# Designed miniproteins, single chains, continued (4): the designs that were tried, part 72

Each design is a single chain, and the fold is of that chain. pLDDT is the mean over its residues in the fold that is shown.

## One batch from the design tools (miniprotein)

Design m14483
Fold by ESMFold2-Fast:
Structure m14483 (fold): chain A 86 residues (1-86)
Amino acid sequence: EEWEEEERRLAVRLVAELIANHALKAGDFDTARKAWEIAQSGDEEALLKLAEETYGPEVAEAARDFIENPTLEGLQRLKAAIEAAR
């Protein structure tokens, strides 16, 4: 069903927006711009690569896990991983 694809696109967009907002608060406008572009495209592979390059493999893994199974706990774990990777 197209619903699975739409759900994944929404999860990718949410993760990209979280990264963009964090990068913006940190003054990293280049990463914020890239994340906003990914939020519009829904490119999951580009998002995971950006997360790993910017914050490391733990954040990329948390983002992948959230996209595969979007839960409130997964979202909170991802937010905590991004904050810890500062």
Scores: mean pLDDT 81

Design m14484
Fold by ESMFold2-Fast:
Structure m14484 (fold): chain A 88 residues (1-88)
Amino acid sequence: SNIDQATQNLQRAGDLLRQGHGAGDRGIQLAGEAIRLSVQLNDNRSYQNGVDVLVLGIRNRRRGNTTPDPRVIQNLQRGIDYLRQSQS
């Protein structure tokens, strides 16, 4: 389902951040968008993964990793696209 694809893409973004890759300001903004869409869809799995990305992205930025990793951004954008498809 679109929700399962969204959840998997958001989880992949979180996994990259746990490995020390950065979200930057763009990734933090995209995590906020994923959280907002997850709330609108009442999807707890995508919500939790979006929150994990937000928390990890902020922590990595505070530790000096301010550069958005393109893979983090790509996984977040794909997750958001799947969440938007689920609104239809």
Scores: mean pLDDT 89

Design m14485
Fold by ESMFold2-Fast:
Structure m14485 (fold): chain A 112 residues (1-112)
Amino acid sequence: SELESETDLLKALELWAKKYNLDPEKVEQLKKLLKKLEEEAKKYPDESLQLALRRAKDVVDEDIFEGVARAMAKYVKETFGKEMGEVTIKDFVDALKKNPVPFFKLLLELVP
């Protein structure tokens, strides 16, 4: 397996999770999903966020996945004025790297 590396975005999620005393198991699932999305953005930057998310579905539990999908849909609507099929995975990940806080707030609201 390739060397596991934590990105600045994954570190930001870890700090956010500690600040709000989030469930460690939920945080690990969110980190796995976010890492997979960053990897998809590197390999297939011009692919739609919707398709990239579908490729990551088996990385986390179904209820976590559905919550994240709802958070993403709301985030891209509010940030880009678009649907997930109209936003690239690269644009989504770049927006999170610039400011992850609005998305992390939606994860707190919409992921059980």
Scores: mean pLDDT 83

Design m14486
Fold by ESMFold2-Fast:
Structure m14486 (fold): chain A 79 residues (1-79)
Amino acid sequence: MTDEDQLAVLKALLEELAKEAGYETVEEFLENVTEEDIRRIIDARLEKAGRTISEEEREELIKEYMEGVKKLKELLEKL
């Protein structure tokens, strides 16, 4: 996958997360989002989907989302 394709996919995911967290823009979301915001979003999605995962898997997902946010913030700062 090209860096441009990767950026487009990640940006789309961030736009979705930003709206779910109550932010108007991706930039506002990236500046103000907390691990707790991501935790709430993941928990709500798991509940809505009727899925149960281990606490270990849950914390791993939260870390992956937070790492994705950090990487996208760094990429967007270059735009």
Scores: mean pLDDT 73

Design m14487
Fold by ESMFold2-Fast:
Parts: C-alpha cells; sequence; structure tokens
Structure m14487 (fold): chain A 87 residues (1-87)
C-alpha cells in the first residue's frame, strides 16, 4: 500500500533529521560529499556493499563510514520523494 509506504517514509525523515542534528561537522561533510559527488547508482552500490560487509562481519571502518553516509543520503531522498507525492 502506497499510503503505508508514505507513513514509513515520514518516520524515516524524522529519524534522519534527528540523526543529522546529532552529527558532528565531519559526518555532515561526508554526507554532503556523497550527495554531491556520487551518482544514484554509486550510492546504491555503497549501501549494498555496506549491507554485505555488515552481514559477513567485515569491519573496514572507512568503507563502513561511506556506506553509512550513502544510506543516510538515500533515506533523505526517499523522504523528500514521499513528501512530494503527498502534496
Amino acid sequence: DLEEALELAELVEEDTKALMANLDEEQKKLIEEVREKLSEEEIEELIKEGERMSKEGIKDGEKMKKSLAAAVVRGIELAEKALELRK
């Protein structure tokens, strides 16, 4: 149901805003860098790689930070799209 998906996207937006408010300047800069410099496909690949690494117990801190930043960017994009559809 599209309506349930929109409600979930609103919750993701609130959680994302709370996360962003608690990030330091370095984390905010990394998120902005991912959003500006990477394509949607590259962001999706980073998220998938991070999920795979988490599942396999791989702890490459730098790759995990980039994957986490990509996941935050994707969450923001989905929340923005959901809000646009609700207009």
Scores: mean pLDDT 69

Design m14488
Fold by ESMFold2-Fast:
Structure m14488 (fold): chain A 64 residues (1-64)
Amino acid sequence: LSDAQQRALNAGTKRAVDAASAGDREAMEKAIDETEQRLADLGATPEQVKAARDAIRTVADVEA
């Protein structure tokens, strides 16, 4: 990932984890969706977007 894509992933991961910790599954899913769109807008490949989504979900699920 580029520096911009990595920053977007880090920000999205934080939002998803915060939502999951608050018990807000809807907000967590929204944060994941918004992060996927942001990464795609920044030129990430579909494979990179999928890997990022899977990583965010894994982190959010273990922190919840």
Scores: mean pLDDT 79

Design m14489
Fold by ESMFold2-Fast:
Structure m14489 (fold): chain A 85 residues (1-85)
Amino acid sequence: MEEGEKRAEHLINLLKSLVDEAEKRVKEGTPEQAKRVIEAARNALDNAEKGAKKLAEETSPEIGERVQKAVDDARARVDAIEAAL
């Protein structure tokens, strides 16, 4: 479905932007800001994962898996950012 594909693309782009912004803020910000940024990123990833499951149900498993892979990659990047603190 066109709607599901557009939603998947939107979520994937949001995840990339979110993680890129989080990494930049952690590197250039204070430790206090880093903690808040990481918490916000983790919450957004949880919501995106729920969105991926919903898209799979409403569209196709393939679309859901594509978003889920983007979530998994984003989680790995956030974990790496936190470990570098």
Scores: mean pLDDT 80

Design m14490
Fold by ESMFold2-Fast:
Structure m14490 (fold): chain A 98 residues (1-98)
Amino acid sequence: MEAERAAAHAARAALLGEEDATALTHYAAGSLLLAGGEFEYYVLGNKETAIENYELAIEQFREAERAARASDSPDAAADAELARKFLERAEKALEEVK
């Protein structure tokens, strides 16, 4: 709970200063922001903060998919697909709070 908010804050800081971040770094940041947004909305009722976290999560998952597709890793396709699924989940979460 407290750790989830701290993680979401750290993920937002990483987003604002992200040069050379890997697909996994963007995916991790997006996942923390999505979880933070869900906590803010469903547990605390903080709609405005939830919207902000979901919008940032969407940006992170888009960068994760892009970085994964640019990778020559054997896991690149699986990482891109995972990022895409979480992007769609974050977009749906944002729509549901509007």
Scores: mean pLDDT 75

Design m14491
Fold by ESMFold2-Fast:
Structure m14491 (fold): chain A 55 residues (1-55)
Amino acid sequence: MTITELVNELSRRLSDGDLAGAEKLVAQIEADPDTPESVKRTLRAGLARSKAIRA
């Protein structure tokens, strides 16, 4: 999966209100040793921002 596809899937889950699904996606990517740290950081920041806005 490309970085664009990962970002699009995360955005889609967050737009649908699927916060649990978004958290699972980020956790799966963070557990993948082949995923660059920059990608993991970007997805983590996006999830954190969405959670902060909804709090």
Scores: mean pLDDT 75

Design m14492
Fold by ESMFold2-Fast:
Structure m14492 (fold): chain A 80 residues (1-80)
Amino acid sequence: NPLQTLFHDLFIDIKLESKAVELSKALASELEKNGITSIEDKRFYPVTYKFIKKLYQEKKISLKEAKVLSERILLLPVFD
């Protein structure tokens, strides 16, 4: 799953290594549930940010981690 791999690498980069597998699977699943298969999809960012907000509200990630993750997602390369 390309999105799962992309998020796994992203979580490793921001030092969430212990949660990388779990969070990447959960986020990729949420995107797939919404029919989102590419970062080019205009729904990708709002669905991903909503998921990050939920992780923060459920205390699965810190506010600092949520902010860094949100900023890193904006820096993902967009190619079609």
Scores: mean pLDDT 74

Design m14493
Fold by ESMFold2-Fast:
Structure m14493 (fold): chain A 95 residues (1-95)
Amino acid sequence: NLKEEIIEKIYRAMDLLEKALQEAMKNKDFETALELIGDIATLFGLYLLVKGDGLNIEHALEVLKRIKERARQLGLPEIVEIYDEMIKLLEELKK
């Protein structure tokens, strides 16, 4: 169940990042577009690790905290909330 919840949140975050990417591309904000492409790729990597039972929780927490700060800097509060939910789930797995 926890893995399914993490995967669902990855899909939701990726969908919102894709929408943000489309807006950045329309506005010719290529700097923001490049950051968003990188974060989408990072989430896809986390998805593969979760699905393949290769997830290192400590590494995933470091990665999520980094992309969360980027989402905050880019003004994407809905994505920040999803990352906070994912961090809570991963920290629960450590207990």
Scores: mean pLDDT 87

Design m14494
Fold by ESMFold2-Fast:
Structure m14494 (fold): chain A 76 residues (1-76)
Amino acid sequence: MAKEELQKQIDMINNIIKMTDTESHRRELQLLTDKALFPKYIERIKEIIKTMEELGADKKNIERYKKLLKTVEELS
């Protein structure tokens, strides 16, 4: 993966996490994000969760990403 692509994916996920902290941020995500991009976000979050589970990552971090996934799916 190119460094630029990796950075964009990290920035995207971090922005989504930030936008799920409050109701205001969740609404901002809905208004600013093209609904066509939600499947990409959902798939990427699922891939991250799967990788984290396979690598034995911290359970709290896995749960944080699962909560994010549920929020993004509810916003779709």
Scores: mean pLDDT 65

Design m14495
Fold by ESMFold2-Fast:
Structure m14495 (fold): chain A 84 residues (1-84)
Amino acid sequence: MELSESELGSLIAEAERVLPELPEELQPLLRAAIAALRKDPTNREALGTVLALIAHVHELQGRSWTPNERVAAAGPIEAQRAAL
């Protein structure tokens, strides 16, 4: 799965904004996923991790997860983290 340049930029900006809202143990995971996406925008696992962690913070803030966020988070580790 590949994001447009505009979508990738917006996603990374949102991820960087939500980074301090995440539990300390999840912050390194988000940083690594952002770096992986900057290097390879087609990295589906990194994309899923970023989307899952953004969705997790948005859920804590009372926002419903979007269908795209849930679909992209469907990797085994990302899905487990999003469910917890």
Scores: mean pLDDT 68

Design m14496
Fold by ESMFold2-Fast:
Structure m14496 (fold): chain A 65 residues (1-65)
Amino acid sequence: SRKLALTEATIKLVGMAYGVRVRVERKDGAIKVTLEDESEERAREAEKAILAIGKERGIKVEVER
């Protein structure tokens, strides 16, 4: 799905913008994101941004830290 691919690309861009390491997997029409960062505050802000993207685009996004 183009919508899923564009959303994955956007999530990776958000990870780069916040300086957090992100791993993205597409599974059963959903996106699973794993965030790794030494800063809890930075990871939390990136998680909020990523979840907001999923909600606005109507795509199920799950975040693990």
Scores: mean pLDDT 81

Design m14497
Fold by ESMFold2-Fast:
Structure m14497 (fold): chain A 75 residues (1-75)
Amino acid sequence: SPLDQQRQQLKQQVSDIVNEVEEMIDAGESLEEINKKLDERTKEVLSKISDPQFRQQFRGVVEDIKAWAENVLAE
């Protein structure tokens, strides 16, 4: 179904974003650059996902990723 396709796409995009953020942290990128990348990826993903529940879920996951990256980079 279209909803199952959007769910799988969301799951894949989240996995890709987590891997990308981990690579940025390993490369010594700043929290500002990581947040910029997350904002760019969020706009891209939300342009392709119309379902309001998946959009809300994705935004929540992005906030969790931001919090995780901030904690990893904090002294």
Scores: mean pLDDT 84

Design m14498
Fold by ESMFold2-Fast:
Structure m14498 (fold): chain A 82 residues (1-82)
Amino acid sequence: MLDELKKAIEELKKIEFEVRSAEGYLGWAEATNPDKAKEARERYEKVRKEADEKIQSVTAKMNEILSKLLEDLLKRIQELLE
């Protein structure tokens, strides 16, 4: 369970890095190299779309794991109060 959460966080970090890299390149291209701006924008849009799909999938898995962990924690607290 913790290992699955850790993998999900690492996947999100990788996705964020890819998005930030594409965003940075787009910003650089728009400011300093207009000839590359179109290519940079297309790359950013593709990376963002793929990232959004992956984030949605990973977030759904994380929410399921977190909800179960919270439920288990609440049950343990209730047992301690008896």
Scores: mean pLDDT 81

Design m14499
Fold by ESMFold2-Fast:
Structure m14499 (fold): chain A 100 residues (1-100)
Amino acid sequence: IEFSEEDREETAASIREALEELEKELEELEKRAKEAIENKDLEELKELKKRAVVLLSAASLLRAAASAIGDEELAERAEELVRRLKELIDEIEKAIKELE
């Protein structure tokens, strides 16, 4: 009871598309965060932190979904995004504290 093979393939395709979108957004966030840290832009850092937290939630849900359908490749890809987002959030939070 169950996913048919077709349902699993459709779900996997949807997860893959969502991961591609998240990867793009994460790359942009990483670039913007680096620039905001260099410029000591407290307001931008706070905004980037909010966005990173939202993306972390999305990546965590995609990891759970990939695991539920047994797609190890997609689960590992989502896990890497979760790891990168946690590192980014920590870096942004450190920069915010230094500017307080």
Scores: mean pLDDT 84

Design m14500
Fold by ESMFold2-Fast:
Structure m14500 (fold): chain A 71 residues (1-71)
Amino acid sequence: SEIGRLLATQSEEDKLRLLGVYSAVWQKLFEEKASEEEARAFLEELMKDLSPEQQEAARRIYELLLAEAAA
């Protein structure tokens, strides 16, 4: 998967952080059936403690999850 490939290219510390973001956003979209707006607001809260590089990767994961949810 594209998300798996993205995670595999990250450092171990970044991978752990981003895996947490992936899991949390996935739950919001697929288990809680949250809207795109709700999931985006949740992502913005999660990103407050992330570095700019981690924020960029987190936004990319979010975009890939939205594409998966739309399929």
Scores: mean pLDDT 78

Design m14501
Fold by ESMFold2-Fast:
Structure m14501 (fold): chain A 115 residues (1-115)
Amino acid sequence: MEEKARELAERAVREIRELLARSGKEGAEEAARVANDALTEAAELGGEAALIVAKAIIEQLREDKRASNEEKIYILRSIAATLYQLAKASDEETSKKLLEAAKLALEAAEEFEKE
């Protein structure tokens, strides 16, 4: 489970990095789709898997030098919305981890808004 979550995170991070190299709204929208697909797959493995993937995506966005803060905020808010929707359909234990991941994404978006 953890190994599959890490592989999923690594693939999502790589695809997001390449999409953000395009710059602009279209790149951010595609990156958000990749992130949301990875988080949806991770949630099927469990809340801890989704948390691993979310943390990896957030860290990649912090390290990315090509994307604007507006692009990063868009992706982070998009994944937070997806995580909230997944939490509503999940059991109590999984839901708690999905909400934790959503909170981390929103906190990261707030950090980029200050810049």
Scores: mean pLDDT 86

Design m14502
Fold by ESMFold2-Fast:
Structure m14502 (fold): chain A 107 residues (1-107)
Amino acid sequence: SEIDELFDKIIELLDKVIELLKQYNAPESIIKLAEEMRRLVEEAKEKAKTNPQEAIDIVNEIKRVLKKLYDELLENYPEMLPDVYPLFQEISELIDKAIELLEKKLK
């Protein structure tokens, strides 16, 4: 489905973020935030099949974790942003599209 393809693409982009963070020797706490987002995306993908409202709630949590990761990189590790920011932008756009498609299932 279109929603499944969106979540799979978000997971692929998060795997690229995690790899880049590891290449930069980012602190374990930063890497764990990206890994938490990946887990939440997999959970949202599964919930989207049976409970679109619960999937939306999880996606909103993903948005919160993404902002936290971005803010921590901006404040403490700005040298990592040029490589990861384009991935964050694409992830954010796909997240917004996923919310739109999930909301259409509730209407």
Scores: mean pLDDT 89

Design m14503
Fold by ESMFold2-Fast:
Structure m14503 (fold): chain A 70 residues (1-70)
Amino acid sequence: MEMEKLREVLEIVQEALRYIHQGDLEKAEKKINEAEKKVEELRKQGASQAVVDRAERAVKFAKEELEKAK
């Protein structure tokens, strides 16, 4: 269901942030890419705008944190 996929995206984003804090930027980038793929799946399944917006905001935050850490 869409809520389960949203939870997966948020969990992957949290893992990416953990890797950023550990200085493992390569693993962080891989996790961000994985989260973006899950957001794409949410869009293709017709998830609600609120769910997609929440997932996109989480991924955007992780991408901004990764860029700051470079």
Scores: mean pLDDT 83

Design m14504
Fold by ESMFold2-Fast:
Structure m14504 (fold): chain A 86 residues (1-86)
Amino acid sequence: MLKVEVVKIELDEKGNLTVTIRLFGRKEPKTYITLKADGVIKSEEAGPVEDGDEVQFSIPVKNAKTKITITVHSGTETVRVEVEAK
């Protein structure tokens, strides 16, 4: 079963939001991660990731207190996590 853990969320002085996640139970060599925050959507292929590996994604945001939606797609499994940036 696919599991996603949010390890770290960082917002820099330039408005770049970096999210670090860990993936578990991935069955496919290709995993897709979609990050949505402050009306911005970015999708990337995570590549060949092993269980417990950390993946980082960065998107530009306008609001420091934005709701972040992380969607991980691996084979037939999809996990969605919602967190708030501080």
Scores: mean pLDDT 72

Design m14505
Fold by ESMFold2-Fast:
Structure m14505 (fold): chain A 65 residues (1-65)
Amino acid sequence: KAVVTYENTTGKTAEDVVKELSKLPGVKVLSADETKTVVELPPIVTGQGIENTLASIGVKAKVEE
């Protein structure tokens, strides 16, 4: 499991983050709020990959596994 903590959302909501992460194959969103999302990552998806995906929609986040 990994914790995705938002540093800057640039107007994006937790729902926007959940939608983008849910598009990634094998990623399961366990919980989401205004400050963080908890996800279950398959072995092929890295924390860096999550950070890059969120950066593509303007969300700066830190992933801790």
Scores: mean pLDDT 79

Design m14506
Fold by ESMFold2-Fast:
Structure m14506 (fold): chain A 59 residues (1-59)
Amino acid sequence: GEFGKKGVKYAKEGDIAKAMMYGGEAIRAGDKEGALEVGKAFEEAGYKLLGEMARIAAK
């Protein structure tokens, strides 16, 4: 969804606060796929712990 796409964008840009905000909105909206993509973007940016937390929250 839109929130997941914005979360991925900000995670890749290193804007962790906005990436977390939009990832959280994706989870609240039931966009499990978008939330998982934000988690993957955090891992690819080097934030492995944030990525793992996003995967757990999306389950």
Scores: mean pLDDT 75

Design m14507
Fold by ESMFold2-Fast:
Structure m14507 (fold): chain A 78 residues (1-78)
Amino acid sequence: NPLLERISKITKGREESEELLKELLEALADATPADIPVLEQLRTYSPDLYVRLAATEALLRLRPSAELQAELARLKAA
């Protein structure tokens, strides 16, 4: 999966930082509705907090919901 490969390359060998989060948000900003199943997997199962946050932001853009807004607020507070 091209999106998963891109996310893996961005996170590989990098510490959690503002630059990493920025790159993840930019990578996922190009996500389309076809990527929703992959974004849901990343939001639910990724061990990386920044990946889950970025995936939730992308999902909220593509499929706005109160549940996703609440999850995003929770991730930002963590």
Scores: mean pLDDT 76

Design m14508
Fold by ESMFold2-Fast:
Structure m14508 (fold): chain A 88 residues (1-88)
Amino acid sequence: KELYFSDAKGAARDYANALAAGDEETAQIYRDKMDELIAKLSEDEEGKALAEKARQYLNDYITEGNRRKAELDKRQAELAKLQAELAA
């Protein structure tokens, strides 16, 4: 079970990284892999606890990825505005 948990945590990180990169196709592949591993973990109460921890890691990685993307989008918008002002 520890092996499935480790693999699920890795898949969650890879999924979040793919989302942050805007690669939705790759993100879906890792999401599917994570869901399969979580299903295998959820056979008993101990495994369900590990599955919940894997979902917490996923949420943490997604939150951090969304924060970084929002910051990048802000910086790109500010750069575009500055370029327009410099051209005027």
Scores: mean pLDDT 76

Design m14509
Fold by ESMFold2-Fast:
Structure m14509 (fold): chain A 69 residues (1-69)
Amino acid sequence: APSEAEQEAAMRAAVEDLLTAHGITDPKVRAELTELALRTLREELARGASFETAMIRAMNKVQERIDAL
């Protein structure tokens, strides 16, 4: 199984790609959305969700915030 550090690195990479695809270049906004994703990932994993499910839920929350910008 991937380590916590590997899971967080994968989450950061996925968010970075999503933000870049949407043209979000503001460092503060990028940092806030990355923190939202990592927080959601940690909460879902703590709840007993699989890494795959936690990643999907974290990405969905980031997408919702992007759509609200």
Scores: mean pLDDT 86

Design m14510
Fold by ESMFold2-Fast:
Structure m14510 (fold): chain A 79 residues (1-79)
Amino acid sequence: ELEKVQQEILEIVAESQKRAAEALAAATSEEEARAALGAVYDELLARLRELKAKLPASLQPIVDEVIARLEAVKQEQFE
């Protein structure tokens, strides 16, 4: 089950990365790019929190680590 959870996390992250690349390619301004990237980060965090809620307590720390790292990156880049 741990391997399945890791696969789900990787899929969520991969989808988010694809959306971020599309947002950057489609952006016509710096403000539009920043807003789109912020939205992608918010959705990524929400999806990871939803995944965590469905998991048994023994597997939740894996998702918590990913969420914590993403929140740190978001704070540093977007403040």
Scores: mean pLDDT 77

Design m14511
Fold by ESMFold2-Fast:
Structure m14511 (fold): chain A 70 residues (1-70)
Amino acid sequence: SAEEIGRRGAIELMRAVADGEDRMWKAIQEGKEKNLPEEEIQKKLQEIMDEFNKRVAEIRARLDAELAAA
């Protein structure tokens, strides 16, 4: 059903957000522990954000396809 597809999609998106936040937090902590320049930390955060955006786009595309088939 569309409701089940929507619920599963919402869970996947929430997990993607949690994973993204965890990776960003770890990158900031590691950067501070290693005394990395702010610019290097920002670059790592941008890479994490780019991966997060790709994951969200993939989840949305799959969800849209499943809803169209329902």
Scores: mean pLDDT 86

Design m14512
Fold by ESMFold2-Fast:
Structure m14512 (fold): chain A 79 residues (1-79)
Amino acid sequence: ELEEELEELYEEALAGLTEEEKAAIDEEVNRRLKENEEKSGVSFSEEQREELRKQAYLKKAIEAGNEELTERARKLAEL
């Protein structure tokens, strides 16, 4: 239920981003993952890496001024 709504938000965020924005986000996420793995000594699974990329895409879409995604994310956080 809530997980399905989150997947919809991630898909809309991804669809609203340019290829250049997606590439920049992927590079930033990969860099942060590597830094965290080096600091913590714990490797992230492929599933965890995909989840972090989805979250980064959503965050970027919200920062870019997608008010609909911002409102939907806010409503989910209040649930």
Scores: mean pLDDT 72

Design m14513
Fold by ESMFold2-Fast:
Structure m14513 (fold): chain A 84 residues (1-84)
Amino acid sequence: SHMEAHRQAIEDVARILLGVAEVEEAWVKAEIYRKKDPNKAKEYEQLATEKERQLRIDIARLHGPDEAEKAQAEFEAEKKRRNA
């Protein structure tokens, strides 16, 4: 139904916006703790990276399941490149 589709769209957008906010918060906290507590900064960097992965998948899902799989593969490749 139109109302059900509209509600689902609002929920999907809200999830993405929350994800964006959570990623930004984690990166900001990592920066704040970088000099004060390097171990805590590293924890927030790891959290931000994981939240970025989930955000990319959630965004890709709006375009279909194949796009979600591609987004996850691209993120894993990027993470591998960074760690090499």
Scores: mean pLDDT 79

Design m14514
Fold by ESMFold2-Fast:
Structure m14514 (fold): chain A 75 residues (1-75)
Amino acid sequence: MREEKLRRVEEAFERAEAAAARGGDELLAVLPEVDEAIRLAAELMKEDPSRAQEVFDRFGGIIERVRAIEAARAA
């Protein structure tokens, strides 16, 4: 259900923030979970944009940091 997806996304981003606070290697270890959470958040944006926006407002900093790391690794 949507509430279960939202909770999963929030838990994944909270884990990523905690990992980032511990160090870059810890953040790299959780990148697959964060990538999946971003995918689920995009699905939520289509299903319930208001709730998805709340997640992006709360976790925008870690999302941007993850995207920057992925872009650097792709270059």
Scores: mean pLDDT 74

Design m14515
Fold by ESMFold2-Fast:
Structure m14515 (fold): chain A 68 residues (1-68)
Amino acid sequence: MAAIKEALELLKKGLAALGKDSDVTFLDVSPEEAIELLEKMAEDAEAAGAKGVADALRKAAELLREKS
């Protein structure tokens, strides 16, 4: 649970830092692409040995799929 909150906060911070430049890009990204990105990030985290982060990212992707 803490890992999910941390991942969400990091994503929000990153988006805010790039808000001006990535505003158009974010609007152009489909929910399908967002899910795919989260899955890729989870795979990278697992390869790096960050099991908690990988689990949190996979859970976030699953939740997004349910919303579709």
Scores: mean pLDDT 60

Design m14516
Fold by ESMFold2-Fast:
Parts: C-alpha cells; structure tokens; sequence
Structure m14516 (fold): chain A 65 residues (1-65)
C-alpha cells in the first residue's frame, strides 16, 4: 500500500470527534501513533494504522497515554 493510504486511514480520526485524542505521524518507513489506551476508538485507529504499516512494509510504534 502507498503512504497516502496509510495517512488516509489515520485521518479517519473519529476518536478526536468523540473527545479522545489520537495523534498519527508517518516518518520515513515508520508510523507513530499516540493514543489514550482507555479509548476503544483510539485502539481501533491504532490497529488500522498497524495494519496499513504492515501492508506497506513499514514499522509501527504505538505509545499509550
């Protein structure tokens, strides 16, 4: 998959609209996600980012706050 697709998934941040903050950043071949571990939406976004990273051969790093 392409970088644009990974970012598109990250931009579907309904968790932000629900009052939960999720930050997604793509740097080189690594996707970084910071999310509230108590948020189901945050976890869902992190999972989608991880799946897209795998498809694109990128590394995935998640930080729980």
Amino acid sequence: MQKTVSLLVALQIEGVAEGKKVTVEEKDDTIYVTFDGSSERGKEIAKKAEEEAKKDGKKFVATET
Scores: mean pLDDT 62

Design m14517
Fold by ESMFold2-Fast:
Order: C-alpha cells, then sequence, then structure tokens
Structure m14517 (fold): chain A 81 residues (1-81)
C-alpha cells in the first residue's frame, strides 16, 4: 500500500489535475466559476504538497510538482485579466 507521503503526493496531483481541467474549460467558456475552482484546487495542491514534503517525499518530486503548480497559478492570473 502507498506510504503517507505517496498518498499526499497523489492527492496533490489529483487537485492539480482538477485545476488544469478547470483552467482549460475556462479558456473555452469564459466561466468565472471555473477560474474560482482552479484557484481553490491550486491552493489545495500546495497544502498537500507541503504535507508530502513534511512526510519525507523525495525533494526532486516535490520540486517538480511545485513548478507545475506555479505554472497553473500563472495561467489563472492570465485568465483573471
Amino acid sequence: SPTPAQRALLQAGMSLGVARLAIWMAEKTGDKNLIELARKQVEEAEALLEEAAALGAPQDVVDALRREINEARKRIEKLEK
């Protein structure tokens, strides 16, 4: 079974996945509720990633996922303009 760190990483990845889908849909529809959903899911992914790091997740994996979260944040900022 997965370790607590692996579970936190998987949950962070799932939240980031939802954020990315919401961003993609917002680009197609202009729906402000999807932008709001993306923002909340990015915040959740960041919290789960910090939990994974505290639980001993490999630093290279944490850093890679943090870069993907930061990319999603920049895309949300562009959609809010």
Scores: mean pLDDT 90

